Designed miniproteins, single chains, continued (5). Designs and how they scored, part 104

Each design is a single chain, and the fold is of that chain. pLDDT is the mean over its residues in the fold that is shown.

## One batch from the design tools (miniprotein)

Design m19850
Fold by ESMFold2-Fast:
Structure m19850 (fold): chain A 59 residues (1-59)
Amino acid sequence: DELLERILALARELGAEIGSVGALSEEEQRALIRALEAAREGVRANPLGGGVAEFDLSR
């Protein structure tokens, strides 16, 4: 369950709330990790911008 732990760690850092991740397949969990990494990269790319935190996973 290293993938699940990674997802929860990334979600916590991004302030995103992810439900039902334990029901995902390994492939879906890896895809979610990639999505969270992309969101984190977006925050790093625009840390001082007006369009700050945009989380596709947080509605």
Scores: mean pLDDT 65

Design m19851
Fold by ESMFold2-Fast:
Structure m19851 (fold): chain A 65 residues (1-65)
Amino acid sequence: MKKVGVVAAPTREEAEKLAEEYGKKGGFDEVIPLEGTDGEEAAKLAEKIEKETGAGVAVSMVGPQ
């Protein structure tokens, strides 16, 4: 089963950094950075990916600074 990670952070730079770290650790076929701290947006994106691809999706979020 394909595994996709979604990483959300307050800034795009933080999201990209975390996505790179998750990709290096392995266990995911794809890691998608998302700018923002809105859990609803992250959840919607995860649901969309799961519905369209059948992948298992994990979401990681950094709280507001």
Scores: mean pLDDT 73

Design m19852
Fold by ESMFold2-Fast:
Structure m19852 (fold): chain A 78 residues (1-78)
Amino acid sequence: SGDSAARAAHAAIAAVVAGGLEAVYSKETLTSEGEADGARARVTVKGGVVAEGEAEADGQRYGVTLNLATGELTVRPV
């Protein structure tokens, strides 16, 4: 449902926020986790521009990609 996808997106954004500054400072590929509204996400920030990973909400898994330069967020059921 749209609600599950929205919660998955929120968790992915939380993961990026948690890991984003550390990835910028370390200049490394960094994996970060986030939780929001009962959803969980694990994302890897690469080159400081793209975050990719998976999120789960209500037993449904989602592939997530966030382009930090454009702000485009893609959430796709797996």
Scores: mean pLDDT 75

Design m19853
Fold by ESMFold2-Fast:
Structure m19853 (fold): chain A 87 residues (1-87)
Amino acid sequence: SLREEYERLLKERNSKGRTGGALMLEAAVLVAVASELAKRTEDPEKRELLERAVELAREALRYVEAGDLDKAEELLERAKRLFEEAE
């Protein structure tokens, strides 16, 4: 049943530490670090990637506040990929 599948997925998330608080902390750290790196970089392509990562991480924080943890995680994963690309 859909209810049993939902409960299973919720337990898997909790066991992996993917709580709203964990998503908020990860997104807030990414915003702080990527914002600082964007200000310090002289590479315009790297700056653009870091600025986009900040925008997505801020959007993820808004979705955590709205209670949409799935959308928040999706946006945070996209932000992390852009942050990694900026290395």
Scores: mean pLDDT 77

Design m19854
Fold by ESMFold2-Fast:
Structure m19854 (fold): chain A 118 residues (1-118)
Amino acid sequence: MMGRKLVVFMEPSDRALLERAQEIVRRGARDRDYPGARAEIIELVENSEVRTTPAGEAAAARIEAALREHLPEQDFALVLLNEADPATLEEFTRIVLERIARGDVAPVFAAELVDPPA
């Protein structure tokens, strides 16, 4: 019924990358080609000029591990993190991990921009 979510942290300058990721996800969902959509998103991230920090890479690894633990039988969503403030990144990571643990990340290919908590 519902598929997987892709969570993306982006600076305003990276908006076009988020929009490209969303289009890949929508096409994959329409065509039911989740492995192809996942491969295209991996290629997009690997060929991007998006800067990651060591904290962002560590946060992405934690989220990917949680997705594998809670959704082991499905193609895993990519998490792209490009956040310079470690405190904001850790708070977003905590929120995402709590959602994954609750099964809130249904296996639907959707790009989602996580807004900072107010």
Scores: mean pLDDT 59

Design m19855
Fold by ESMFold2-Fast:
Structure m19855 (fold): chain A 79 residues (1-79)
Amino acid sequence: MKEKIDLEVDIALVEIGVAVLKIAARNHPEHAEEYLKGADKVSELVRKAEEALKQGNFEEARKLIDEAVKLYRETVKKL
């Protein structure tokens, strides 16, 4: 139960990260395509993590969220 809640919280935090990338795209229109592509890729990883979580595959969900966080951080470094 706690592991599921921890994953749901981490998913929500990564979704906030997607919103941050979209804000970065608006503030830096010269780099908007790169930030929006990053946001789309992070969103796809979040979607797959939610599917894994619904299937009870907590290990796969954690792996996908870790990949999403890494991609988010790499994208934000271009700010």
Scores: mean pLDDT 82

Design m19856
Fold by ESMFold2-Fast:
Structure m19856 (fold): chain A 96 residues (1-96)
Amino acid sequence: MKNFELGNKYLKEGDYEKAIEYYTKAYEEEPSAETYLNLGKAYFKLGDYEKAAEYFGSAVNMEPSAENYKNLGEVYEKLGKLDLAKLFYEKAKELE
């Protein structure tokens, strides 16, 4: 969606605050696992792994998808839990 796409653009440009702003608008207009996922990605880029894990967890709870599991894997890598990260990456592969 428009706000979601705009959030993606700002995320790629490294404007994480703008990315959060637009993803939040997207969530307010249409709550979805994708908006939780991308809020998690923006916080992950800011180095806030605790917030990122929270949002990625919410995304997986709403929609257990390959993308959502991949992001859980990434967060667990940053947290040093490599075996758990591998498990989530394997779950993501199974859901492709």
Scores: mean pLDDT 83

Design m19857
Fold by ESMFold2-Fast:
Structure m19857 (fold): chain A 82 residues (1-82)
Amino acid sequence: SNLLKKAEEYYKLGVEYFEKGDYQKAADWFERAGDYYEQAGNYKLASEAYFNAAVAYRKAGDTEKAEEMLKKAIQAYKKWQA
């Protein structure tokens, strides 16, 4: 689907920016990827994307956003396990 394709593209951007040390941009891309995976009903990949966003936000010093993303990752993980 178009949503899954966008999620995959945004996830790859998150990885690229994370490897470059631009943790704020990496986090923004991982969060967007998670949102699109969730809209597509792929809760496993949504959980992984949100978890990676949390790690990236923490490395960027954005503790509040990191905690928000961890909460989203846990919620997506629970939907996947249901």
Scores: mean pLDDT 91

Design m19858
Fold by ESMFold2-Fast:
Structure m19858 (fold): chain A 100 residues (1-100)
Amino acid sequence: SAWEELLARMDSPATQEAREIVLEAMKKVDSIKFSSKEAERKVASLMTAAALLAMVGDLEGAAELLEEAARVAREAGDTEAARILEEAARRLRELAREAA
């Protein structure tokens, strides 16, 4: 059943590691003062969506959202936040490749 497949994906070691990667990135970015409140809000929304995708085992989708968050941060001049998000996205893509 689709529910059994979803639960198996959520309990997989790759999905658990993906959640840890996203949560660690969120904690690091939360400590950064953004130059723009609009950029901060957009990055937070994208990170939240990435965390939800990581929870259901969509590692590639989570990486794409973190890459988008990094672009938003970079355009706002928040280069440190962008680096953290890009590193997390790279780790998720590597994990997705190894889990396939």
Scores: mean pLDDT 86

Design m19859
Fold by ESMFold2-Fast:
Structure m19859 (fold): chain A 61 residues (1-61)
Amino acid sequence: SDADLQQVTDDFLARLDALSAETGRRLAAARTPEERRAVLEDYHRQVAALEDEYRARVAAL
């Protein structure tokens, strides 16, 4: 239903927002280029995982 799709989308956006905020904090705390690279690599992996979860949840509707 449209309501279920809206809820799934809202959940995805909330998780993405939380991940962005956490990544921003981790980048601010990073002291070396290697630490910054690791944070960004982790961020990209987590975004891909959230996108995969979102697609799977939408497909299950």
Scores: mean pLDDT 91

Design m19860
Fold by ESMFold2-Fast:
Structure m19860 (fold): chain A 97 residues (1-97)
Amino acid sequence: KREEFLEKLRREAEEENTAWARAVLLVLDGRYEEAEKLLLEPLLAEFRARGASEEQLELLREAVRLAVEAIKALAAGDLERARELLEEAIRLAEEAL
């Protein structure tokens, strides 16, 4: 049943072409640096183009790092840790906006 869920996520990543779904698949495959890079690089490029400060860019880097750690926690079945990490990632992303 977990394998059916992972197969569905792979199809959704291919069909919807979403960075989020691709990042989840990379984390599930243990490719954490690639997942972080895939989520972070487009955000950094857009925020730099808008004249974002170094502080804002640092907040975005940390938010994406925590989001990847949250996906790792979810994959490990640690729901409490995943919630804590996602709440902190959201807080940092909101501060960067």
Scores: mean pLDDT 77

Design m19861
Fold by ESMFold2-Fast:
Structure m19861 (fold): chain A 94 residues (1-94)
Amino acid sequence: MLTPEQKKKVDELIGKMVELVKKVRDKLTPEQAKKIDKAAALIWDGVQLDNLKAVDKGIALLEEVLASTTDPELKAALKEVIKLAYEIKDIVES
C-alpha cells in the first residue's frame, strides 16, 4: 500500500509518461500503439492492486515496442517512458 507521498509521486510519473507518449503517438504503428495502451493499463492496475508482476509485464511490452522501432525520436521517448516506469516500480517495491 502506497503512502500519500508515494501515490502523489507515482501520479506525477504517470502524467509524464502520458505526455511523452502523446507527443510521439502519430509515429506509432497501430500494433505499437495497442501494445503501449496495454502496457499503460498493466502498469496502472499493478500500482492500484500492488501487483508487481503486472508492472513487469507492462515494462516488457514497452521494451518490445522500443525494439521494434528505428525512429530516433520515438526511441528516445520510449527510453524515457521505460525509465519512468522503472521509477514507478521502485516506489511500489518500497
Scores: mean pLDDT 84

Design m19862
Fold by ESMFold2-Fast:
Structure m19862 (fold): chain A 96 residues (1-96)
Amino acid sequence: MVLELIREAAALLMHALIYFGMGDDEAAAKYLERAAELLEEAARKSKDPKLKEKLLEAAEHLREAAEALRAGDRERAEEHMRKAGEALAEAERLAL
């Protein structure tokens, strides 16, 4: 269950990166917000404190990236998407 939410969030982040690359910042932001929601749900369902912390870290970076895109700060958005991807990869490792 938690691992499935993590993998779905990773897929949504990949869609966000595609739309970001196409210049569709509004579509990218919506995918990032949905990915953050799934990771927040995964964190609520997790009993592992380290996994919970990493899921919330990834969710926060996804939300910051969406906010940056809506503000027109594409450089800040790209940095937060990168950090979200790193935290998400570590969360997936912890969920195994």
Scores: mean pLDDT 90

Design m19863
Fold by ESMFold2-Fast:
Structure m19863 (fold): chain A 66 residues (1-66)
Amino acid sequence: TDQRRLEEAERRGREAMDRVRPPAERLAEELRKQGLTADQVFAMARTVGEGEGGLLGYAGVIIAKE
């Protein structure tokens, strides 16, 4: 097992999340204003394809933590 490769993959994942965080936070705020719960947002994410589904999933996590 290459620990450095795992650390690089985790770092790249965090960088990708950092790039998506502002739009995900903005989306979470809009969905919250519409009265959607985290569970409803996760359900929407499961029915949407990749990309938008990933952003919706992250927005759902943000809503669930608050």
Scores: mean pLDDT 70

Design m19864
Fold by ESMFold2-Fast:
Structure m19864 (fold): chain A 60 residues (1-60)
Amino acid sequence: AAAGRATGAELVALYQQSRAAGLSSKEIVERLNAKKEEILRYGSAEEQAMVEGITVNVQK
């Protein structure tokens, strides 16, 4: 739970930093998917929804 929350905040930071660094949407999605699997294992429903929303938005 506590680890999952911290990971969720890091995911948002990773998305922002990757976007600013000029990574492609595909590369960002792949990185976020790896992090999403880790968050999914920690079981935070709000963090899972946030990750899915970010991943879909970047993919589109």
Scores: mean pLDDT 64

Design m19865
Fold by ESMFold2-Fast:
Structure m19865 (fold): chain A 66 residues (1-66)
Amino acid sequence: REEEIRRRAEEFERGLPERLAELRRLVETGDLPPPPPGLDLDRDQRLAQLRANIEYLERELQRRRE
């Protein structure tokens, strides 16, 4: 069970670089999922959070691979 979780995490980490590259492209294009109606200005905050998460995941991925 724990070994399976670790294996899933490792496989996820292996795919993270490609996933992160895809997410970064989405951020650059601004092609985010549609926000709820009436919350258009919330998109800027969501975009900023996504960028921060991408950088955090990249750093975390490198640390975990150690």
Scores: mean pLDDT 65

Design m19866
Fold by ESMFold2-Fast:
Structure m19866 (fold): chain A 62 residues (1-62)
Amino acid sequence: TKKKAEESGKKLYKLALEKGASEDLAKKAAKVAENTAIAKGRPLSDEAIEKAAEGVALSDKM
């Protein structure tokens, strides 16, 4: 559902910020995650969200 896609995006946004990503990158990554969940018709797994958040934080530091 759309609500679960939004939740996936919000979880990724918060986790990326906690890992030190910039707000702009975290927002962009969250939107990509939301759109991906909508396209698949399923929410992202917690593992996928965590891995994506780590990638965003690492990209911001490099």
Scores: mean pLDDT 76

Design m19868
Fold by ESMFold2-Fast:
Structure m19868 (fold): chain A 82 residues (1-82)
Amino acid sequence: MARERAEEAAERAEGKEGALEAAEEAGRAARAAAGELGGEAAEGAALVAAGAGAAAGGEENAREGARLAARAAAAMAEAGRV
């Protein structure tokens, strides 16, 4: 049944689920930070960096990648503000 399949997938994805959630949260933070810049280019860069982090490593690496992407987007927004 789909439920049993979901439980098996949840066990397998539990380590990756946190990574995807962190990447999405970083995307939202990047949007907020890049609001002044229009956000679109900065969001794209942040999501790509977060995605690369998720693909390259485990949950912690993805979380760190997402955090770094958010900082990069914030720096771009700050530069655009000047």
Scores: mean pLDDT 55

Design m19869
Fold by ESMFold2-Fast:
Structure m19869 (fold): chain A 61 residues (1-61)
Amino acid sequence: MVGEIFEAVKDVPEAGPAVLAFKKGDKLEVLKEYPNGDLLVKNLKTGETGLVGRDLLRKVD
């Protein structure tokens, strides 16, 4: 999973200092995977990093 690119399945607004905001269709690169299923990702459009739930992402083919 680290280094993989995922696509956001829906819009996520800014919810806190550690949570990444993004738009549906944004490409997110996985930087770290946590045991609880959360991912530290980088939004390739904005360059911002933050945590996201795995359920909000779809793997890019």
Scores: mean pLDDT 74

Design m19870
Fold by ESMFold2-Fast:
Structure m19870 (fold): chain A 75 residues (1-75)
Amino acid sequence: YVNAAKLYESLGKREEAAESYEKAGNLYESLGKYSEAADSYEKAAKLLSDKPEKANDYRKKAIDAAVKDLKSILE
C-alpha cells in the first residue's frame, strides 16, 4: 500500500494516496508495527489538509498508534 500511495501522490491523486496510506497504517497495526502505522496515518492526514475532519480522524489514528508504540517500548 505504501508504494501505491507514493504512486498516487506522484499522479496528484491526493485522496487515493491518503486512502492507500490509511490501508498501510491498518496493515502495520495488525503486524504490531505501530511506529510505521503512525507514520502512515500522519502522511494520510497531511494529504487531506484541505479536509480537516478527515485529516483529524487520521491524526487521531496516528496518535493512538504512537501511544501503542510507546507502550511496547516500555514493556
Scores: mean pLDDT 76

Design m19871
Fold by ESMFold2-Fast:
Structure m19871 (fold): chain A 50 residues (1-50)
Amino acid sequence: MKKIKVKKDDTLENIAKKYYGDPSFAEKIKKANGVKELKEGDEIEIPPLS
């Protein structure tokens, strides 16, 4: 999995759009990291598409 650092004003939807091309994959990222919300400075994993 690719690890990224959350920046100021990053959202799960923006990250999903960047890595998958679709903001609807935000929930997949959220589930993979077990996080309720993103915080600036967090390191999160970007799971592959199945």
Scores: mean pLDDT 76

Design m19872
Fold by ESMFold2-Fast:
Formats: structure tokens, sequence, C-alpha cells
Structure m19872 (fold): chain A 60 residues (1-60)
């Protein structure tokens, strides 16, 4: 995996370890919706940062 794919895999692993299945589904749906939009606009770095922020706020 390249650096970006590895970062995404780490985020997925964090979700799997810290959230219930229902929370995982809701968070994944939000990340996919909002982060995919940024990634399609070529803002891959911003998409990763948004996903990380959403995960951190749920875990904290």
Amino acid sequence: LDEVQKKVAELVDTIDKNLTPKQQQELRDKIAKEADKLAEEGKVEEAIELAQKLIDEVIA
C-alpha cells in the first residue's frame, strides 16, 4: 500500500477497535460521504484530515 492507503487502513482499524458496530456504520457513512467529496475534488489530504477529526471526536 502507498502512504495514503496505509493511513486510511489505520483509520479503519481505529474505528473497528474503538466503536460499536452501529457507531462504526454511522461514522463510516459520514466519512465516506464527506471525505469522498473532498477526495473527488483532488483534496485527498483534507479528506484524510476530516476523517481523522471525526474519528477523534467520537473516541474522545
Scores: mean pLDDT 72

Design m19873
Fold by ESMFold2-Fast:
Structure m19873 (fold): chain A 80 residues (1-80)
Amino acid sequence: SVDELYEYDLELAKMIAETAKEYAEKNPNDKEGLKELIESLKKRKEEFIERAKKNNYPEEKIKELKELFEKLIKELEEKL
């Protein structure tokens, strides 16, 4: 169902966020690696939102995925 696909995407997005934050915490002086990670996350955000729209997720759920990635990207950019 759409709800099951959404829950899977949300869980995957949360795992991506945890992994990205852990990388930044463990590698505080790797500014180039952090920049590359941020660009990768921007691309993943676009892919998640495009897939969500194609699968006709409710607007509120698309917004939740978008805000999760935007918050993560902002937090990582503040470490540059």
Scores: mean pLDDT 89

Design m19874
Fold by ESMFold2-Fast:
Structure m19874 (fold): chain A 95 residues (1-95)
Amino acid sequence: DPAAERARRTAILRRRLAAHGIDGSGLSLDELEARVLALFREEAAATIARIEASLARRDTEAGREMLAMLRAAAAQPTPEEADAVIQKALDELNS
């Protein structure tokens, strides 16, 4: 059911925004996706900067893999696709 899936996605995105103190109750699904993605990209940029600083002091393969994963996730057009990149990388690390 496309309407049920849309409602579920809307609820998840509103909960993510609420965790950051943002009221998503008046936003469309597209606006919710854009705001969640913007928050993710801000958090990813801060983490990328910390990893880059760490790699400058000590170059590690694990650090480079984490950096590549975060950059690939931040490049995705939707929060769901960004989450999928991270989940795939985590699944590969646990395999």
Scores: mean pLDDT 83

Design m19875
Fold by ESMFold2-Fast:
Structure m19875 (fold): chain A 107 residues (1-107)
Amino acid sequence: DAAAEAAAARAAQDAAAADLLESLARGLRKQAELGTGPLSPEKQLKAAEVLERAAALIRAGDWAGARELVKEAYEKGYFDEDFFKALLALVSPSAEAARAEWEAFFK
């Protein structure tokens, strides 16, 4: 039935988004360990922690909480604008929803 198919598709999307956030967090932790990348190790570890928390929120179905966490992290300087836009798209249910969030944030 269409409702069951839609629910399965959303669950797969949630898992994929959370998995990607956790993968990005592991990359940031590895860069911090090696002392590489454009950000200080402290900022990379804080950015990784934010991505891990956002992944946990998405796995719990709290997409709105994940978006707010990503916005707060950007305001703290843990992400540049391009990375922030990419993350906001990942933690939004659609490209249109991500654009609406972006327009509301940078109005």
Scores: mean pLDDT 78

Design m19876
Fold by ESMFold2-Fast:
Structure m19876 (fold): chain A 81 residues (1-81)
Amino acid sequence: MEVKILKIEDKNNGLSKEDIERLKKATTADELVEALNSIPNLKVPLTKEGVEQALAQGEPATIAAPLKNPDGILTLTVEKL
């Protein structure tokens, strides 16, 4: 599935610049899952199935990923192509 990242929201600034750039470069659901799971502060690993289900729920879709140290939520707004 081809995707385009429209918005990245990291309210507590838990992500590095490199993590944000990796997310911005994702053009497929597989690349997006890999980029998300490469974040060292990710509280729970994301599954491909979970991301694909989130992508199926809306247009644009919202993906929320809990973060730790500090506690927070990364929110992605993603368009399906």
Scores: mean pLDDT 80

Design m19877
Fold by ESMFold2-Fast:
Structure m19877 (fold): chain A 64 residues (1-64)
Amino acid sequence: SAEAAYQEGLALLRQGRLAEARDAFLRAIELDPNYADAWRQLGSLLRLDGRLEEAEEYYARAAE
Protein backbone atom coordinates (compact mmCIF):
# COMPACT_ATOMS: atom_id res chain seq x y z
CA SER A 1 0.00 0.00 0.00
CA ALA A 2 0.99 3.66 -0.32
CA GLU A 3 1.12 3.98 3.49
CA ALA A 4 3.42 0.93 3.77
CA ALA A 5 5.77 2.36 1.10
CA TYR A 6 5.76 5.72 2.92
CA GLN A 7 6.59 4.07 6.29
CA GLU A 8 9.41 2.10 4.60
CA GLY A 9 10.74 5.42 3.23
CA LEU A 10 10.74 6.97 6.72
CA ALA A 11 12.63 3.96 8.15
CA LEU A 12 15.24 4.21 5.35
CA LEU A 13 15.54 7.98 5.92
CA ARG A 14 16.29 7.38 9.63
CA GLN A 15 19.07 4.98 8.53
CA GLY A 16 20.57 7.64 6.19
CA ARG A 17 19.71 5.53 3.12
CA LEU A 18 18.57 8.53 1.10
CA ALA A 19 18.41 6.95 -2.39
CA GLU A 20 16.36 3.98 -1.11
CA ALA A 21 14.12 6.35 0.90
CA ARG A 22 13.49 8.36 -2.30
CA ASP A 23 12.52 5.17 -4.18
CA ALA A 24 10.09 4.19 -1.38
CA PHE A 25 8.43 7.65 -1.41
CA LEU A 26 8.17 7.48 -5.24
CA ARG A 27 6.38 4.11 -4.87
CA ALA A 28 3.98 5.73 -2.38
CA ILE A 29 2.94 8.48 -4.84
CA GLU A 30 2.74 5.93 -7.70
CA LEU A 31 0.25 3.92 -5.61
CA ASP A 32 -1.60 7.03 -4.34
CA PRO A 33 -0.89 10.33 -6.16
CA ASN A 34 -2.81 12.16 -3.38
CA TYR A 35 -0.45 10.94 -0.62
CA ALA A 36 0.59 14.46 0.42
CA ASP A 37 3.19 13.37 3.01
CA ALA A 38 5.15 11.42 0.36
CA TRP A 39 5.22 14.47 -1.98
CA ARG A 40 6.49 16.57 0.97
CA GLN A 41 9.28 14.06 1.80
CA LEU A 42 10.35 13.94 -1.87
CA GLY A 43 10.44 17.76 -1.93
CA SER A 44 12.69 17.73 1.15
CA LEU A 45 15.07 15.23 -0.49
CA LEU A 46 15.21 17.35 -3.68
CA ARG A 47 15.99 20.43 -1.54
CA LEU A 48 18.80 18.51 0.22
CA ASP A 49 20.15 17.64 -3.27
CA GLY A 50 20.16 21.38 -4.22
CA ARG A 51 17.27 20.97 -6.71
CA LEU A 52 15.30 23.86 -5.26
CA GLU A 53 12.88 24.57 -8.15
CA GLU A 54 11.86 20.89 -8.37
CA ALA A 55 11.51 20.76 -4.56
CA GLU A 56 9.02 23.68 -4.72
CA GLU A 57 6.97 21.76 -7.33
CA TYR A 58 6.73 18.72 -5.02
CA TYR A 59 5.83 20.90 -2.01
CA ALA A 60 3.06 22.52 -4.12
CA ARG A 61 1.64 19.06 -4.90
CA ALA A 62 1.69 18.25 -1.16
CA ALA A 63 -0.19 21.51 -0.37
CA GLU A 64 -3.12 20.72 -2.71
Scores: mean pLDDT 85

Design m19878
Fold by ESMFold2-Fast:
Structure m19878 (fold): chain A 98 residues (1-98)
Amino acid sequence: SDAEAEAERFAKIEEEYKKLMEEVKKKDPKKAEEIEKLYKILKETFGERFAVVAGGNLAKAYLNNELPLEEVLEKFREELKKLAEEKGLSEEEKKKIL
């Protein structure tokens, strides 16, 4: 069943995200906090599956020193603001993205 295969993949990605975040916290607790804040916003806006995948990719890229995390976080915030405007979110909801 495709549904069973997808559920298994999601569980694996979720567990990987948790492990990656533990490693980020050991390296830089402040960067872990920034990723966790984005994860929460992404989860509330796009759902848990999207948030886990995006958060995991950010954590992995940071740990592998593949990108300037600050630049990626800033770009994510800009994209979230744009999506909030397109979805017609309230001023209070838009402030949560900041």
Scores: mean pLDDT 72

Design m19879
Fold by ESMFold2-Fast:
Structure m19879 (fold): chain A 62 residues (1-62)
Amino acid sequence: MVDEAVAQLLTMERSLREAGISFEELIREDAEGVKRLLETALQDPRIREKVQERLEEVERAL
Protein backbone atom coordinates (compact mmCIF):
# COMPACT_ATOMS: atom_id res chain seq x y z
CA MET A 1 0.00 0.00 0.00
CA VAL A 2 1.49 3.27 -1.12
CA ASP A 3 -0.94 5.74 0.35
CA GLU A 4 0.86 8.99 1.10
CA ALA A 5 -0.82 9.35 4.49
CA VAL A 6 0.15 5.86 5.61
CA ALA A 7 3.62 6.10 4.10
CA GLN A 8 4.24 9.44 5.78
CA LEU A 9 3.12 8.13 9.16
CA LEU A 10 5.23 4.99 8.92
CA THR A 11 8.24 6.92 7.66
CA MET A 12 7.90 9.39 10.52
CA GLU A 13 7.74 6.58 13.08
CA ARG A 14 10.75 4.84 11.58
CA SER A 15 12.81 8.01 11.24
CA LEU A 16 12.13 9.10 14.80
CA ARG A 17 13.01 5.68 16.12
CA GLU A 18 16.26 5.61 14.17
CA ALA A 19 17.06 9.04 15.59
CA GLY A 20 16.87 7.51 19.05
CA ILE A 21 13.49 8.90 19.98
CA SER A 22 11.22 6.64 21.97
CA PHE A 23 8.04 6.05 20.01
CA GLU A 24 6.07 5.34 23.17
CA GLU A 25 7.16 8.69 24.58
CA LEU A 26 6.28 10.31 21.26
CA ILE A 27 2.73 9.02 21.54
CA ARG A 28 2.54 10.23 25.12
CA GLU A 29 3.88 13.71 24.36
CA ASP A 30 2.57 14.21 20.82
CA ALA A 31 -0.33 11.80 20.99
CA GLU A 32 -2.80 14.45 19.83
CA GLY A 33 -0.83 15.25 16.70
CA VAL A 34 -0.14 11.62 15.88
CA LYS A 35 -3.73 10.69 16.65
CA ARG A 36 -5.03 13.37 14.28
CA LEU A 37 -2.98 11.90 11.48
CA LEU A 38 -4.19 8.41 12.34
CA GLU A 39 -7.82 9.55 12.50
CA THR A 40 -7.53 10.90 8.98
CA ALA A 41 -6.01 7.65 7.75
CA LEU A 42 -8.43 5.49 9.76
CA GLN A 43 -11.35 6.92 7.81
CA ASP A 44 -10.16 4.94 4.77
CA PRO A 45 -10.92 1.22 5.24
CA ARG A 46 -7.70 -0.14 3.73
CA ILE A 47 -5.52 2.53 5.29
CA ARG A 48 -7.29 2.11 8.60
CA GLU A 49 -6.32 -1.54 8.80
CA LYS A 50 -2.63 -0.76 8.32
CA VAL A 51 -2.25 2.28 10.56
CA GLN A 52 -4.43 0.77 13.26
CA GLU A 53 -2.00 -2.14 13.51
CA ARG A 54 0.84 0.32 14.08
CA LEU A 55 -1.18 2.21 16.69
CA GLU A 56 -1.92 -1.01 18.56
CA GLU A 57 1.79 -1.88 18.63
CA VAL A 58 2.64 1.51 20.10
CA GLU A 59 -0.10 1.26 22.70
CA ARG A 60 1.30 -2.12 23.75
CA ALA A 61 4.57 -0.33 24.56
CA LEU A 62 2.93 2.18 26.89
Scores: mean pLDDT 58

Design m19880
Fold by ESMFold2-Fast:
Structure m19880 (fold): chain A 57 residues (1-57)
Amino acid sequence: SSAALAAAFAAASEAARAAREGDLDTAQKIVDELRAQGFDAVAALAERDVAAIAAEL
């Protein structure tokens, strides 16, 4: 549903926020939860963003 997809993008944003705060464990957990829910494309985008943020820490 569109609501579920919107929630998935909100979770991806939360993963990026956690990564910016240095909480890579929480960021990875959110990415894993997105994959478990079947949002593979959103999870891949979130994983890429988390990795990019982590590289700048």
Scores: mean pLDDT 86

Design m19881
Fold by ESMFold2-Fast:
Structure m19881 (fold): chain A 60 residues (1-60)
Amino acid sequence: SEIEELEKKLEELKKNPSQEKILELEIEIGVAMLKAAVEKNQEALEKLRKLEEELRKLKE
């Protein structure tokens, strides 16, 4: 699933953080959230919000 691919990218990023890859993943999560919101996919939206919060922690 698309969310599983994003989770995988986040785990890889936790091991080797890169500002460029953090920005790329932030954009991909944002696009996926917009799609989930349009489709009213509440489960996907909740999972994507959790990924966004984890990504924010890497930026600190």
Scores: mean pLDDT 82

Design m19882
Fold by ESMFold2-Fast:
Structure m19882 (fold): chain A 75 residues (1-75)
Amino acid sequence: QIQQQIDSLPPIQQQALQSVRNQDIDSFVQYMRQLGFSQDQIDNIIQGMNDSDYNHDRTIRGILAMFITQTRQRR
């Protein structure tokens, strides 16, 4: 079901999640900047990925939740 949510995302958001799965930090940063996320938000995710208590699935779910929140941001 998470994969169906990912497949329904715009291509740039799908590429950002794919770069996280591939641990391609440089591409991830570029995609997140294009999506309008702040450097602080991006750095926080990268720091989490470098933690010894890192959980890949939790990180993917967290990023997906951020994308959903951004989409629902109607003010």
Scores: mean pLDDT 72

Design m19883
Fold by ESMFold2-Fast:
Structure m19883 (fold): chain A 88 residues (1-88)
Amino acid sequence: SLAAQARKLLAEGKELYKQGKYEEAVQKYSEAADLAVQAGDVALAEEAIRNALKAAGKVYPEVSKEELEEQTRKLQELARRVIAAQAA
């Protein structure tokens, strides 16, 4: 299922993040977020988005923590709205 694939990618991203491979972690988290949205799994999409922005902050240290947290909230809200629109 798409949700199972998203969970696998999220787990792979977490492992890469622990290894300091932040760019690869961003890629895995982004793929997980996309599949989670397609699966209609709000909690999984929100977790993947949060982890992707956290990893992105390690890749781009010039971006403030406050800006990353603001973008995280906006993307999570967008994901919720997209999932709600898909649930017809």
Scores: mean pLDDT 90

Design m19884
Fold by ESMFold2-Fast:
Structure m19884 (fold): chain A 72 residues (1-72)
Amino acid sequence: MRAVTLKVKKGMTIEELKAEAAERLGVPPDQIELYKVDEATGKLTKIPDDPGKSVEELGLKEGDIVVAVQKP
């Protein structure tokens, strides 16, 4: 499984996060799944694939770490 970590910037959209991950992984954006790292449990929580939403609307904050993985 190929993965990349991204740092959330204020005002980013989910579309922008997927585009950045897609460029870094060399795959189309539709092959990218985004996960938030839960620091308390260590669990990866899938971020909804809603490209029109801002990171803040999905409960992410500036400086949060997102893991982007290539779909199998």
Scores: mean pLDDT 77

Design m19885
Fold by ESMFold2-Fast:
Structure m19885 (fold): chain A 61 residues (1-61)
Amino acid sequence: SEKLEEIRAEAERLIAEGKPILEVTKFVMDKAMELPDEKERDEAIRYATELASRYRAQQAA
């Protein structure tokens, strides 16, 4: 989905800029709520969850 790819691209930019994980996950969740397709919303939410898990693991190392 083009909208999902845009959300992912913007999230990666925020991570690269050093934004807090809570702010990045909130951004993805806010964008997910604007998606009309339920499956696309579910994928965006799953992506936010993966971001939180991976980023926290990386920072904890």
Scores: mean pLDDT 78

